# Designed miniproteins, single chains, continued (4): the designs that were tried, part 56

Each design is a single chain, and the fold is of that chain. pLDDT is the mean over its residues in the fold that is shown.

## One batch from the design tools (miniprotein)

Design m13925
Fold by ESMFold2-Fast:
Structure m13925 (fold): chain A 117 residues (1-117)
Amino acid sequence: SDAEIAELLRRTIELLREIAKELDEETKARVLAGVEAAERYVEQRDYASAVAALIGAVSILADELEKKGAEPEVLEEIRRLISEALDRLIARDVLGAAEAILRAVELIKEEFERLKK
């Protein structure tokens, strides 16, 4: 449902804003640009465009994790979920795309927390 998609996207946005707090200023600006675009699309009920904007932000974070020496298997799963989100978006399964991108963001947050130790 539209309400379920909106909830998943708002949760994804909240997690991305939390992750962004601890990034360098250049990477933070790039991620927040995608998050702010997604917020505008959610307000317009353009959930497909919101997911596309979030895929962009999440891809930037995956590249940042790779540079920081993230576990290869975690990076492979994150990139698989990004690809799944894109495939579902192309298939017009916006709910499935939103679910996949949220899972990717949860893994990204866990890996950033692991790398702080």
Scores: mean pLDDT 91

Design m13926
Fold by ESMFold2-Fast:
Structure m13926 (fold): chain A 55 residues (1-55)
Amino acid sequence: SPIQQEVIREARLAVLDAAIDFLEKVIPNMSPEKQAQAEKDKAALEKERKELLEE
């Protein structure tokens, strides 16, 4: 149902926001090699978040 889809979307957005916030806090403390991979992972999460907002 549309209401169930909205609730699921909000829950997924909350999880993505928490994951992105966590990465923003830990990336500066990583080695340069790990930072490069973590920035790619963060960009993928931000893309997923944007796609959910555009849905």
Scores: mean pLDDT 83

Design m13927
Fold by ESMFold2-Fast:
Parts: sequence; C-alpha cells; structure tokens
Structure m13927 (fold): chain A 68 residues (1-68)
Amino acid sequence: MRERIQAAAEEALELLRAGASTEEAIEVFAKGLREAGVPEENVEAAARFLASLPSREQVEQALEMFAA
C-alpha cells in the first residue's frame, strides 16, 4: 500500500511540475489512492486537505511528503 501511495503522489507531482492545475494533480492523486485500495473517506480527506492549501507550492510540498 505505502509504495502505491508514493507512486500516486509521484504521478501527481509529475503532472503539477509539467504545468497541470492543482485541481488536476489532486484528482490524479485521489484516483491513484483509490486504485491502491485506500478507503474512500481517507481519499476524500487527503483531497480536501490538498485543496485547502493556499498555494501551488504548498500542494507540491505536501505531495513530495506523500512521495517520501
């Protein structure tokens, strides 16, 4: 599970760094978490947390922490 969560975060980071919106990156991360078998309530909580961050740079930093 952890390795799949890391992979989901890395995929979202790659899109964000390639110029995708934070909303698109969060959606890709959420999809990856669902595919990894993360419960829906935890996927929704992670997506809401990332969406609540005030800047693109903070979303990137949070995704880097999930990828570590």
Scores: mean pLDDT 83

Design m13928
Fold by ESMFold2-Fast:
Structure m13928 (fold): chain A 95 residues (1-95)
Amino acid sequence: MMTLKEAAEEAAKKILEAAKELGQPFTVEVKVKVKVEGEEYEAKFVFESDPSESPEKSAEKHVQEFLDFAYGIEERAKEAGKKIEAEVEVKVTAK
């Protein structure tokens, strides 16, 4: 598995590329599986494109919020001396 930061950055790249390719309103589902010191946690995030913005700009906004969240978790784990391993699955669907 990748670090949480690496997994989040790969997911962000996939979301941005898919949004640009679609060129239309979309929904993004992100499933994050995190292992911290042998404990497993799963979270699902669902984002919808903002119809008042371009698909690409809407994706950039949601991606930035997701990356900030992931970086915050990794920073806190590092401060606590804990290793985080993460797996991220991304699904982008045209609306």
Scores: mean pLDDT 76

Design m13929
Fold by ESMFold2-Fast:
Structure m13929 (fold): chain A 80 residues (1-80)
Amino acid sequence: MEKLAEELEKALEENAPAEEIAELAGEALRERLLARGVPEELAEEAAELAREALLLELEGKDASEARARLQELVERALAS
């Protein structure tokens, strides 16, 4: 988790491709959710939605739907 967050910060500083930044952010979220006991299937769905939402934003597109779905999944996944 922490190492992936550091990789994401480095990618942002080095002006890495939007696809790489989105991938690292999705992986960081997945690891964070897994560390909190979220089932792998939900963590993977959340990571994919986060990656899609961030990529859309970095491309200047509307990410509202992906963000709404991400929020719903994260809230459901963290509710035990």
Scores: mean pLDDT 75

Design m13930
Fold by ESMFold2-Fast:
Structure m13930 (fold): chain A 74 residues (1-74)
Amino acid sequence: SAIHEQIRALFEAETARIRARMEEANLPAREQALVLGLMELALKELLEDPNATLADAQAALASLRSYVESLIQS
């Protein structure tokens, strides 16, 4: 479906940005792996939901970005 393709593209682009941010901040490899695992889980959940919207994907990514920034600040 078009919406699932948009969700995949959005997660692909955001995963690249978050990965670059974590690497720039020199986050420990273990914490980077955890964040990437959470992103993969969130994407899977959205793609398995036939009612998932682009707004749901944006909300999930916003939460993940906040989590990454909290790790960088700690």
Scores: mean pLDDT 87

Design m13931
Fold by ESMFold2-Fast:
Structure m13931 (fold): chain A 87 residues (1-87)
Amino acid sequence: MSTEELIEEAKRWLEEFKKELEELAKKLSPDDQKKVKEAFEQIEKLLEEYIEKAKAGELSKRQLEASIRTLKGLAEELLKWVKEKVE
């Protein structure tokens, strides 16, 4: 997979994650919805920063892959927290 393909895959993953998270978050209290939104915005910002650094040559393809993997882990923890709150 090229760096460009990796970036496009990460963007598609983030869009799908956002949709799943928004659907579940509708069942939360307004305060918890705000927390979820803030946590998601931080994940989105981190992904954008990693993409910019990779395009600037500051991150190798392997470092970008590792960074995306770390973000996916954080996203899974957020999703688990939301599921535990709604179920």
Scores: mean pLDDT 84

Design m13932
Fold by ESMFold2-Fast:
Structure m13932 (fold): chain A 69 residues (1-69)
Amino acid sequence: MSADEQELVAAFQKINEIMKKEKDELEALEKALEVYQELLAKSTDPQLKAFLEQLIQGLQKRIQLLKEK
């Protein structure tokens, strides 16, 4: 696996742990957002960056909707 691929797998494992431990959906999503933002900051692959930017935007919109409801 590439270094970026290994980091992506590690990030998904960390998010899975967050989702299992956090009972509050909003808090879990905010923590997952931080993980993706950190991965985006250290990523050098433009395709991976584009993918992460889409995930981050989706998570931000979901967080906003949960806060408004």
Scores: mean pLDDT 78

Design m13933
Fold by ESMFold2-Fast:
Structure m13933 (fold): chain A 90 residues (1-90)
Amino acid sequence: SLKAVYEAQKKAYDQGVKDFKEGLENKDPNTKLSLELMLRHRRETMEDIDKEIDDLKRKIENTDDPKERERLRLELERREHMKKKIEEIT
């Protein structure tokens, strides 16, 4: 199901965040570089995610199809999850 796919993707993202935090604790050069790039572009990255969230909310409001609305709500949940995790890292 689409919900199962999105749950699997969220779990993969959570694992990535965990691995990233472990890399920071171990002073891994690649993880440190990724963090420096994220911090440099955090505002831009967050603005992009916020725009995607706003677009998804607008699409949900304009959609009469229950199946499409469910798909869009799952995508919105994923974007909100990503935003929260970025805020937790930085």
Scores: mean pLDDT 77

Design m13934
Fold by ESMFold2-Fast:
Structure m13934 (fold): chain A 77 residues (1-77)
Amino acid sequence: KLREEIEKAIRETLKKLGIEHLFSEEDFEELVELALEYYEEAKKKYPDMSDEQRIEAAIIKALAELHEKRGIEFPVV
């Protein structure tokens, strides 16, 4: 289901970036909830976007918002 796909995509992304150890279980759940919210927004605004692109965009937005909320200063170059 959608939640499982987003959870898997988030875990793969964090592992690929080598930052999975910086995320607690509560941080992970917050990312999942934010990504689900942004996915639904993107689905309404960009209905012709593929599910893969929609999930990717949602995860990027969720990470950016969580970083800003947690006080992470700047995106890494």
Scores: mean pLDDT 73

Design m13935
Fold by ESMFold2-Fast:
Structure m13935 (fold): chain A 69 residues (1-69)
Amino acid sequence: SDAELRAKAERMARDLLALAEEVGAEFAAQLASHDLGLDPERVRALLEARDLAGLTEEVYRALQAIAAR
């Protein structure tokens, strides 16, 4: 369901934020780009801003695109 995808996206966003604190925003953004096809510059900016809501929305859109394949 849409609610389940949003919940998954939020968990993934929190995991990316935690990873960025450990290894840096650049590496975490490159990983998100590789795994989800996200724009690494956009993800890096969101991670540096600690913008959970923005990062959740980006991940959610990526999961929707994957589910449509």
Scores: mean pLDDT 86

Design m13936
Fold by ESMFold2-Fast:
Structure m13936 (fold): chain A 62 residues (1-62)
Amino acid sequence: SMEKVRELIMESAEYSVEAIYYASLAVANKNLGKDPSKYLELTKKYNEKSNELEREAEELRR
């Protein structure tokens, strides 16, 4: 249904924003000479979740 597609897209967008947040923290930590690894890992996890939800929305559009 269109409602389910919208919900999946909204959730995907929320995870994408979270990934941007952690990516920004990774950059900040690297610039301060601190280990960015934890924030890079979180960025990857949230991007993967965002992409999974976007793929689910795409399947429902068929």
Scores: mean pLDDT 88

Design m13937
Fold by ESMFold2-Fast:
Parts: sequence; structure tokens; C-alpha cells
Structure m13937 (fold): chain A 70 residues (1-70)
Amino acid sequence: MSVEEEAEEVLSKFPKSIQPYAKKLIKMVRDGTPWVDVMAELQSRIDKFSPEEALELVNVLEKIYEELEK
């Protein structure tokens, strides 16, 4: 499964109310935004995510970063 397909599956599991925030973070990573700025954006919205949702999102963001470095 591609990283893009995995990201879409993770996003589909999130409540519709938080999907736009998750999509914004994924776009920031793909646009070359520094990791510290991406994490700052996540922290600004952390109250909207469960601990499990936040961990799944961070894992997807890290995989996208790894693919961009290859």
C-alpha cells in the first residue's frame, strides 16, 4: 500500500470534524514545511484529537517525510 493510500485510510477513520485539520498537516509535510512547524500546528489542535488519533496521524506524517527523503 502506498503512503498516500495509508494516509487516506487513516483520515477516513477520523471524525469528519477533524479531517480538515489532519489533511492540512499532511499537506504541510508534502509542501516541505519544517517538522517543528508541522508539530506546532498539530499541538494547536491537539484537544480535537484522541491520543490514539494523534499517534496515528504522527505516524503517517513521519512516513510521508521518509518517502520525501528517498
Scores: mean pLDDT 75

Design m13938
Fold by ESMFold2-Fast:
Structure m13938 (fold): chain A 84 residues (1-84)
Amino acid sequence: KPGKVVVERVEGGPGAASGAGSGAWGAALQDPQINGAEAARKAAEAMNAAGSEATVEEEGEDWGVVRLRGGPYGDGAARVTVTP
């Protein structure tokens, strides 16, 4: 069952939420049944593969926060939430 996905900027520059949406978030959200924590982990992996330093700072069952440093998305943090 596909979930509704929301990506929000938490901190820093717009790149973590807006720039990541053009590639890294798309890769993370290929599974229509992914939860928010899994989406955050996959987004961080895709951002690291693209040359950013990305880490999952916090996660719950349906949400996660990804922190970015450097690379094409710049510095910042974004929260992803996936609801059923």
Scores: mean pLDDT 66

Design m13939
Fold by ESMFold2-Fast:
Structure m13939 (fold): chain A 94 residues (1-94)
Amino acid sequence: IEEAVKEAIERLRELAAASTDVRTYAALQMAAQELEDALKDYQAGKMTLEEMVETVERVREYVAATTAGVDPALTAQALEVLDELREVLREEAE
């Protein structure tokens, strides 16, 4: 779980750094920060694994709504990162 979340955070920050659009950059940085905060809360026992899945789903919706019309290629890559993370977390919840 921790490694999967950390990998997703790193990949989102790399995509943000590759962006030339301020809205895409800001959305991806926000996504990475939300995941970092969620991981810290999960490790502190303040968040369940189910709540972390909900956080990933909410972040995915925000990224899609904010960036799809601006940078569809980077948006697609970011959504792939979030979808991969969601599947890992769902498997661990079983």
Scores: mean pLDDT 80

Design m13940
Fold by ESMFold2-Fast:
Structure m13940 (fold): chain A 86 residues (1-86)
Amino acid sequence: DMMQRVRRGARQMVRSYRRDRDSGRRIAVDVARLAVQAGPGGAAIAAIILSSDPGAGRTFIDALNRIDSKIGDWARSTFQRIQQSQ
């Protein structure tokens, strides 16, 4: 299931990013590719999970933008909305 793969990848990315930012950045690209394949819903779930760590969240959104700018822009908007509502 693509959605479960995206959620698992997002959790792993946050964990890795907190320990080693370079490893987190590499994993972010893989998670972004999976999220794009899952569509906007996958990107939303990954962005919500990663919003618990703003640095990881921004890194993931940057990776999304490199793969698909429209999905990346949507994820950035969603991430900012979540940050502003908290």
Scores: mean pLDDT 76

Design m13941
Fold by ESMFold2-Fast:
Structure m13941 (fold): chain A 102 residues (1-102)
Amino acid sequence: MVELIVEGPADPLTREALGAAFDLGRQLVERGESGPRAAFVSEDYAGAAIADGELNTILGVAAGKKGEVLTRSIGVKDGKRYRIEARINDKGEVEIKVEELP
């Protein structure tokens, strides 16, 4: 299991939202899924940023604007590369997109 490292604020609810969003992104990579999927969290947690990779998982909290990309990372599973992108949607919710790279 990839270790979750939170470098954001000490607020427990924000940390819980970050953990849930990160876990969803990780599960999508583990299943080899590609295409859009959303982890919806309330607008109060929309500043969540997620990065996942084969080595070194990064988490940060950004007071992002709607439509802003918070983070991009590369996950690797079974020799395939996946781009994991976390962004704030038009509703202020965190969306996680997983896209298979060639």
Scores: mean pLDDT 45

Design m13942
Fold by ESMFold2-Fast:
Structure m13942 (fold): chain A 81 residues (1-81)
Amino acid sequence: MLEADASYEGEVTVDGKTLPGRFLLAGDKAIGAAVDPETGRVYRVELDNVEVRGDEVWGSGKATDLETGEEKDAEFRGRLL
């Protein structure tokens, strides 16, 4: 059973657009999802460079459009749930 270190909620920036997202942190990686409320599109987000400071988290990685499979650069800023 993989144990997540923490859960975070915040904002994901994908292709210059800011979307709400939720993430599970495991070590130096975070995996989650972001949803575009205007289009209903769902992105799977994997963050490879995660920095945690107190209750705040920053990360960067890739967002994958679940309809097209297209990968885009993603940045995340959130807070511990």
Scores: mean pLDDT 74

Design m13943
Fold by ESMFold2-Fast:
Order: C-alpha cells, then sequence, then structure tokens
Structure m13943 (fold): chain A 55 residues (1-55)
C-alpha cells in the first residue's frame, strides 16, 4: 500500500542518518567500511520488502 511505501521511505531516511552518525565518529577505514556494508545490507533488505509490497 501507499502507507507502506511512505513507512519504507522513512526507514531509509533513518538508516541514512545512522550511517552519517557512524561515519562522523569513525576513526579507522575498517569502521567506515563496516558502516557502509551495514548500511548497504539494510538498504537492500528494505528495497526487497518494498518491491514485494509494490508487486
Amino acid sequence: SLADVIDQMRGLADLTSELMAKLKKSKTKEERDKAFKDYDAQVQQFSSSLKQQLS
């Protein structure tokens, strides 16, 4: 539903904010790489859920 799409968009915005916070406090390349990998995995999970709901 449209409501589910809106909720997914809010979720993605929250994930982006969390990524920015992690990058701001990260001190090593490994910490930054982990933050990006975690973010990408979460975004892929949300995208999969969104596609299922819109199909």
Scores: mean pLDDT 79

Design m13944
Fold by ESMFold2-Fast:
Structure m13944 (fold): chain A 65 residues (1-65)
Amino acid sequence: MIKLELLEDGTYKLEIDGEEKIFKTGEEAAKELVEYLKKKLPELELDPKELIERVKHLGKIEIEL
């Protein structure tokens, strides 16, 4: 399970398989997520901007692999 969450202080929390990391910007968080997914699924196409917009709208997103 992968989870990306926008926190109250404006930081972004990325959780990958129970490991948590905090980023100051959505761009950094989305880049880390995309790099992880490329390593696991090299042919997967994901737009980091779309992920950031969804997190801002919903407060969090979850991806199941």
Scores: mean pLDDT 77

Design m13945
Fold by ESMFold2-Fast:
Structure m13945 (fold): chain A 89 residues (1-89)
Amino acid sequence: MKKKKEELISILREIFRNRDDVEKQLELITKMLKILGYDDETIEKIVEVHRKYLAGEELTEEDKKMYEQLLETFRNIAIEYEKEVKKKE
């Protein structure tokens, strides 16, 4: 459990460092979802929805649902990251 948490926090840091690099963000999101145990088909769908969002493309209701699941996953990881940062003050 501890090693998986540290890997997820490391990937989240890399996402924040590469916010202006869309391709790098999509690569890091893919890696994070694989660590979380998502299958390749689900990862491809989630990554494509995130790409559409970043490009300003219109999202379908199904795309919005997938994107909300992605955001909830990121929020949960971000809460864990915040706890780690506060402990290092």
Scores: mean pLDDT 72

Design m13946
Fold by ESMFold2-Fast:
Structure m13946 (fold): chain A 82 residues (1-82)
Amino acid sequence: SQVDQITNDVRNDMNSMSDRYMSQMSPTTQQQVRQRRDDFNSQMDNVMQTTSDPQQQMQQVRQLQSQFVTDVMDLYVSDVQS
């Protein structure tokens, strides 16, 4: 469906964004980002599998995206301040 395509596009964008920021991080912080990314990807897969309403799916995708961006940026800022 169109909503599933958008969900996958968001997932791909978030994976690419996290790869760019990880290149500037310590190995320990990179591992933390990878763990958060694995959780994010699993949650996105669950939303596509379990959510039957397109509007509800988009709301959940936006919430997961926002949380992942916050997590990656918080880890990045903490790493560069260390």
Scores: mean pLDDT 88

Design m13947
Fold by ESMFold2-Fast:
Structure m13947 (fold): chain A 69 residues (1-69)
Amino acid sequence: NAIKLAEKAAKEKDPEKSEKLAKEAIKAAADEGSLETARKVSDILKDYPNSDIRTQSVGVEMRALSDEL
């Protein structure tokens, strides 16, 4: 579940494990193609310390929104 992975990433104290979970959440959201899921993952990761992770999460939401329209 992409949303659950994103929540775990945000709460994880280990930076390496957190980043791995965040990347898995982004990939899972992209693979699902669901705007609802992508939006929730993006919201959870919006304040993530790694700027690349933040950019990728926003990108997944934008792609899902574009596909919905």
Scores: mean pLDDT 80

Design m13948
Fold by ESMFold2-Fast:
Structure m13948 (fold): chain A 70 residues (1-70)
Amino acid sequence: SKKEELLKKVEEEFEKLKKEVENDPEAVELIEIMLKRFKEYMEKASEKEVEEAAKDLLKQLEELKEEYKK
């Protein structure tokens, strides 16, 4: 399923980010909440909506990485 492939890709990027911010427990908790919300959204959304949400979420993760490096 395309949704399953998108979920796997998103989970892999979240795991990478969690490792980069593992010394910040608040950041780890925020990341876990974001992933949980994405999984809940996937159950209700269409394949196209999930693809768009995954792209937006991955962009947010990139922005978050830059913020924590400052």
Scores: mean pLDDT 78

Design m13949
Fold by ESMFold2-Fast:
Structure m13949 (fold): chain A 86 residues (1-86)
Amino acid sequence: MPSEDEALARLHEAAERLHAITEGDPEIGRLLAEAIRRFHAGDLEGAKEVLERIRELVLEHLDPERAEEALKVLEEMLELLDAMEA
């Protein structure tokens, strides 16, 4: 199973993928930067709250195909955060 350092690295990689999927949406980009800051600060609960807000915006702003792709990445990120809390 990945270490906490590996989980943080995977979170950062997933955030880059999510940013690429949501390219052109400045609000999602700003929140994603906030989530990354919270990951690095060890504020895992705050990071989860920001990711849930991003999920809402993904459903509102993106086409269904891109939303489905983005939701898969968000689920991966939430699972990684949950594993870091365990």
Scores: mean pLDDT 80

Design m13950
Fold by ESMFold2-Fast:
Structure m13950 (fold): chain A 70 residues (1-70)
Amino acid sequence: MVKLEAAIPSTDEELAEKVKKILEENGATDIVLEKKDGYLYVKATFPSEEAKEKAAKEIHKLLEEHLKKE
């Protein structure tokens, strides 16, 4: 099993829900979302490195789309 830790520069609740869905769709367990100091800290455990990398790429794309609109 592989662990993911990430910090997202947004406390947007809709963005947090989308991140959680991406993690769950890629088989993540032990999902923790914490809002602190203007960041959303994300922790999750994946069944494989490939699943983790796929989820990370989807989250990164979501963040680029979110930040590009501001």
Scores: mean pLDDT 78

Design m13951
Fold by ESMFold2-Fast:
Structure m13951 (fold): chain A 94 residues (1-94)
Amino acid sequence: SVDEIVEVLVEGLERIAEIAEENGDTVTAQFLRREIELIRENRENLTPEQILRMLEGLKTFLEARAAARKWPEEMTREMMEVLDETLRRIKELM
């Protein structure tokens, strides 16, 4: 269960990092790839509730960065769609 949740989380974060990189936000891409590394290293200590809190925190971070960096609307929309789908899939595994 937790392994499946972590796999879904990592897939979602990798896709968001790819969108960031494709749109020239290498700082966001690097941040997310570092988070993926930490998630993989700490997999056995993660709870589903902590993972949900991480995703909510990421949503707030991405919204703030979109505003600060004046991201194209399409970029923000695509990232939020990936985030919302990742959250939905994780909730189904809980």
Scores: mean pLDDT 86

Design m13952
Fold by ESMFold2-Fast:
Structure m13952 (fold): chain A 68 residues (1-68)
Amino acid sequence: MSVLDKLTPAERKALIVLAESNGALSQRELAERSGVSVNTVTRLLQKLGASSVSDIPEEVLEEARSLL
């Protein structure tokens, strides 16, 4: 639940964009759509303990959607 508090504004923006896309983006597409670098997406995944965008827990995506 406090996972979003650990994210930078850029990482949080990327997560929100992913939540709007129902997780159907590659790391590159997520970076392009959110206006952040691929390195920012990689750091986001590391902070979430995910190996890929598809490994991000739905609970984290639901928390991001609550910010919309």
Scores: mean pLDDT 77

Design m13953
Fold by ESMFold2-Fast:
Structure m13953 (fold): chain A 74 residues (1-74)
Amino acid sequence: MKIEKILEEVSKKANESKNFDDIVELTMVIIALAISIAHKAPEEEALEFVRRIADQLSPKVAEFVKKIIEEAEK
């Protein structure tokens, strides 16, 4: 599933990050993805939800998350 691939990439980025604020924001995205998977949300709705969460975060994290979503949609 595209959502599981995005979760893997975001989790990897969180584990590699040394900045606490970046780790917190990436963890918020991980929680959003995990909730979407647990509730079996339709993929399109789950991606839209995660994009909305990303838009509330720092530009650095938002750009990273949006890039991973875009790559997973190919």
Scores: mean pLDDT 81

Design m13954
Fold by ESMFold2-Fast:
Structure m13954 (fold): chain A 87 residues (1-87)
Amino acid sequence: SVEELIEKSKKLREEAEKYRQQADDFENQATAAENAGLPKEEVSILREQAGALRARADKLQNESDTLEKEAIEKMKQIVEELRRLLE
């Protein structure tokens, strides 16, 4: 149903946002480590973790966007069917 697609899309967006917040936390830790003069290798690991979390968030966002597009398309079909029934 359209409702189920919207709900699933919303849950995926909320999960993507959590991963983005975690990625931002790792980026902030990387910046703090760099400012503290920690080795480039340690800073790189934190940024790689942030990158991996952003990639996961992007995947979830893309899945959410796909479901939203499917919901919109199904809504258009419902509107078209209603127009046909009213003719």
Scores: mean pLDDT 88

Design m13955
Fold by ESMFold2-Fast:
Structure m13955 (fold): chain A 94 residues (1-94)
Amino acid sequence: MPKLSKEQVQELARKLKEVVDELKKKLPNMSPAEQQYYERFMEYAEKALETGSQEDLLKMEDYVLGLILLVSRRDPELAEEAAKRVSEIAKEVK
């Protein structure tokens, strides 16, 4: 992946956070495993938005993909929709 500017990292972090916020809104009764991935995602989201660190953005991507994988076990349609949005955000780095 190319090296992103601070502003590009913050923009992508905002878009990823929006996807996860919508996912949480549609799944208020998250499993403990899903809640752990959500909490870790939010921790790195706050750091990426504050510092513009690409390393923190990559951690956000890891945790959102892990959360989507867990959600896919019980709500595959919701997981597929979230995965499509994450993929579209990733394509903006081309």
Scores: mean pLDDT 83

Design m13956
Fold by ESMFold2-Fast:
Structure m13956 (fold): chain A 94 residues (1-94)
Amino acid sequence: MKKYIGVETPERGDKKTAYIEESTLIKIFELLKKDPVKGAEELTLKIIESLEKGDKRKADITISEDELQKLVEKVIDGLSIEEVEKLLEELRKK
């Protein structure tokens, strides 16, 4: 079964949630380590695609856009994919 991560994007008082498959997000983080510009573009595209489709998914993990941006910066700064996966599992337990 596919696991999804929800990303809350604030829009003038209404919260819209983008849904990204966890395996897709991990691939984007791997891309961010190799090419930060291309990785950031791919992440933005996946968020836009989810919002435009009006995806309704069950996400075990929901984070804010600000929390996602901080995680992206940590990955670019050298956080390993194994450490990212551990952080996601810790968020899932809450």
Scores: mean pLDDT 77

Design m13957
Fold by ESMFold2-Fast:
Structure m13957 (fold): chain A 132 residues (1-132)
Amino acid sequence: MSEDEKATEALKKLFLEKLDELIRLAQSHPSPVSQALIDAAKEAKEKLEKAKTPYEVIRVAQEFLHRIYEILKPHLTPEQAKKLENAVLKFSITLILAYNDYKNGKISIEEFVNYVKKAFDELLKVIKELLD
């Protein structure tokens, strides 16, 4: 297995675990918005199955972030919308920087996965606060 195949499988596993965590969170807060989040997470899981490179996994993550923002934004106060925007932007930047550092041999697969994991955990915390 190549290094890119190892990175792809590790990132896919992490992303699937975090999408399942989001689905459980949304299920605990039933609403049309939560159903849209569940549907978005399920679509992201389907796209992940087709991803063959670390870049394709990151691309699925970026598309998912955009979809989550569009789903939540219309239902938020200006303060909540700014909090979500900041969380989405921070996650997006972290994904791009971690991928570039991995691609350029500056970080290991384990470090790449850990950066992505922390970014997901921060985003999920914000989503939880917005649904509570």
Scores: mean pLDDT 87

Design m13958
Fold by ESMFold2-Fast:
Structure m13958 (fold): chain A 111 residues (1-111)
Amino acid sequence: MSREQQRLSEGLAAIDRTLEENRDASPEEQIEALARTFGEQLRALVADPSLSDEDIVFIASELAVYTISRARERGLDPEEVLEALKEVIRRELSEEQAEEILRRVEHALAV
């Protein structure tokens, strides 16, 4: 498995773990926990010298879409989750990376 695929798999597993660990928490607490886990994953991607900017954009986009989809399946408001993730993306990544990720996420969610 490539480093990119390994990072994506680790991120997806971290999101699933966060949802399971917070299953009895309030919706607001679940969204905060997801945003925290997502931010930790973005920081790990940025800190990994083996990843290109395109690798980071790809993994972050896939992870964001997955997080919103899984949260929706658990009964959370996908719009509130998206807004929380947008704040994290804008804080942790460059403006160029953030704009490209948000474009990909919005396209993926538009049906």
Scores: mean pLDDT 88

Design m13959
Fold by ESMFold2-Fast:
Order: sequence, then structure tokens, then C-alpha cells
Structure m13959 (fold): chain A 81 residues (1-81)
Amino acid sequence: SSQDEFRKLMLEIAEEAKKLREEGKSVEEIKEKVIEMLKKYKEQFPEFADYVDNMIKFIEEDPELALDLMIHEVEKAKKEA
């Protein structure tokens, strides 16, 4: 389903954010990469454009919190049985 595809993409974006953080990239560099990936998804699935735009706005307004929440969710998902 489109929801399953969206969840998979969000986990891929979160895993990339975690990787960049582990590589010592700044919050600003990680934010730029995450927003780039979200914009590519918006082009592929225009029906989710408004939702993606709202997520980008949140990331731009509070990047540290947004990135922490994304990374926490991927770590939690990997620990689920």
C-alpha cells in the first residue's frame, strides 16, 4: 500500500540521518540531506505533497528535535520483535 511505501521511505530517510550523524555531520548538513530526500519522494508521489511539505516545515523550524525523533523511531523499529 502507499502507506507501507511511505513508512519504508521514512525509515530509509531516518537511517540516512543516523548514518550522517555517526559520520559527524552537522545538524544543518543532515537537515539539508533529509529535505532533499523528502522532495524527491514528493515528486514520485504527488498525492502526499501537502503532508511532505508540512514535514519539511517542521524540520526547518526545529531540525534538532525532528532529527532526534526520526533517529529514535528507526532505532525502536530495529529492536521490535
Scores: mean pLDDT 79

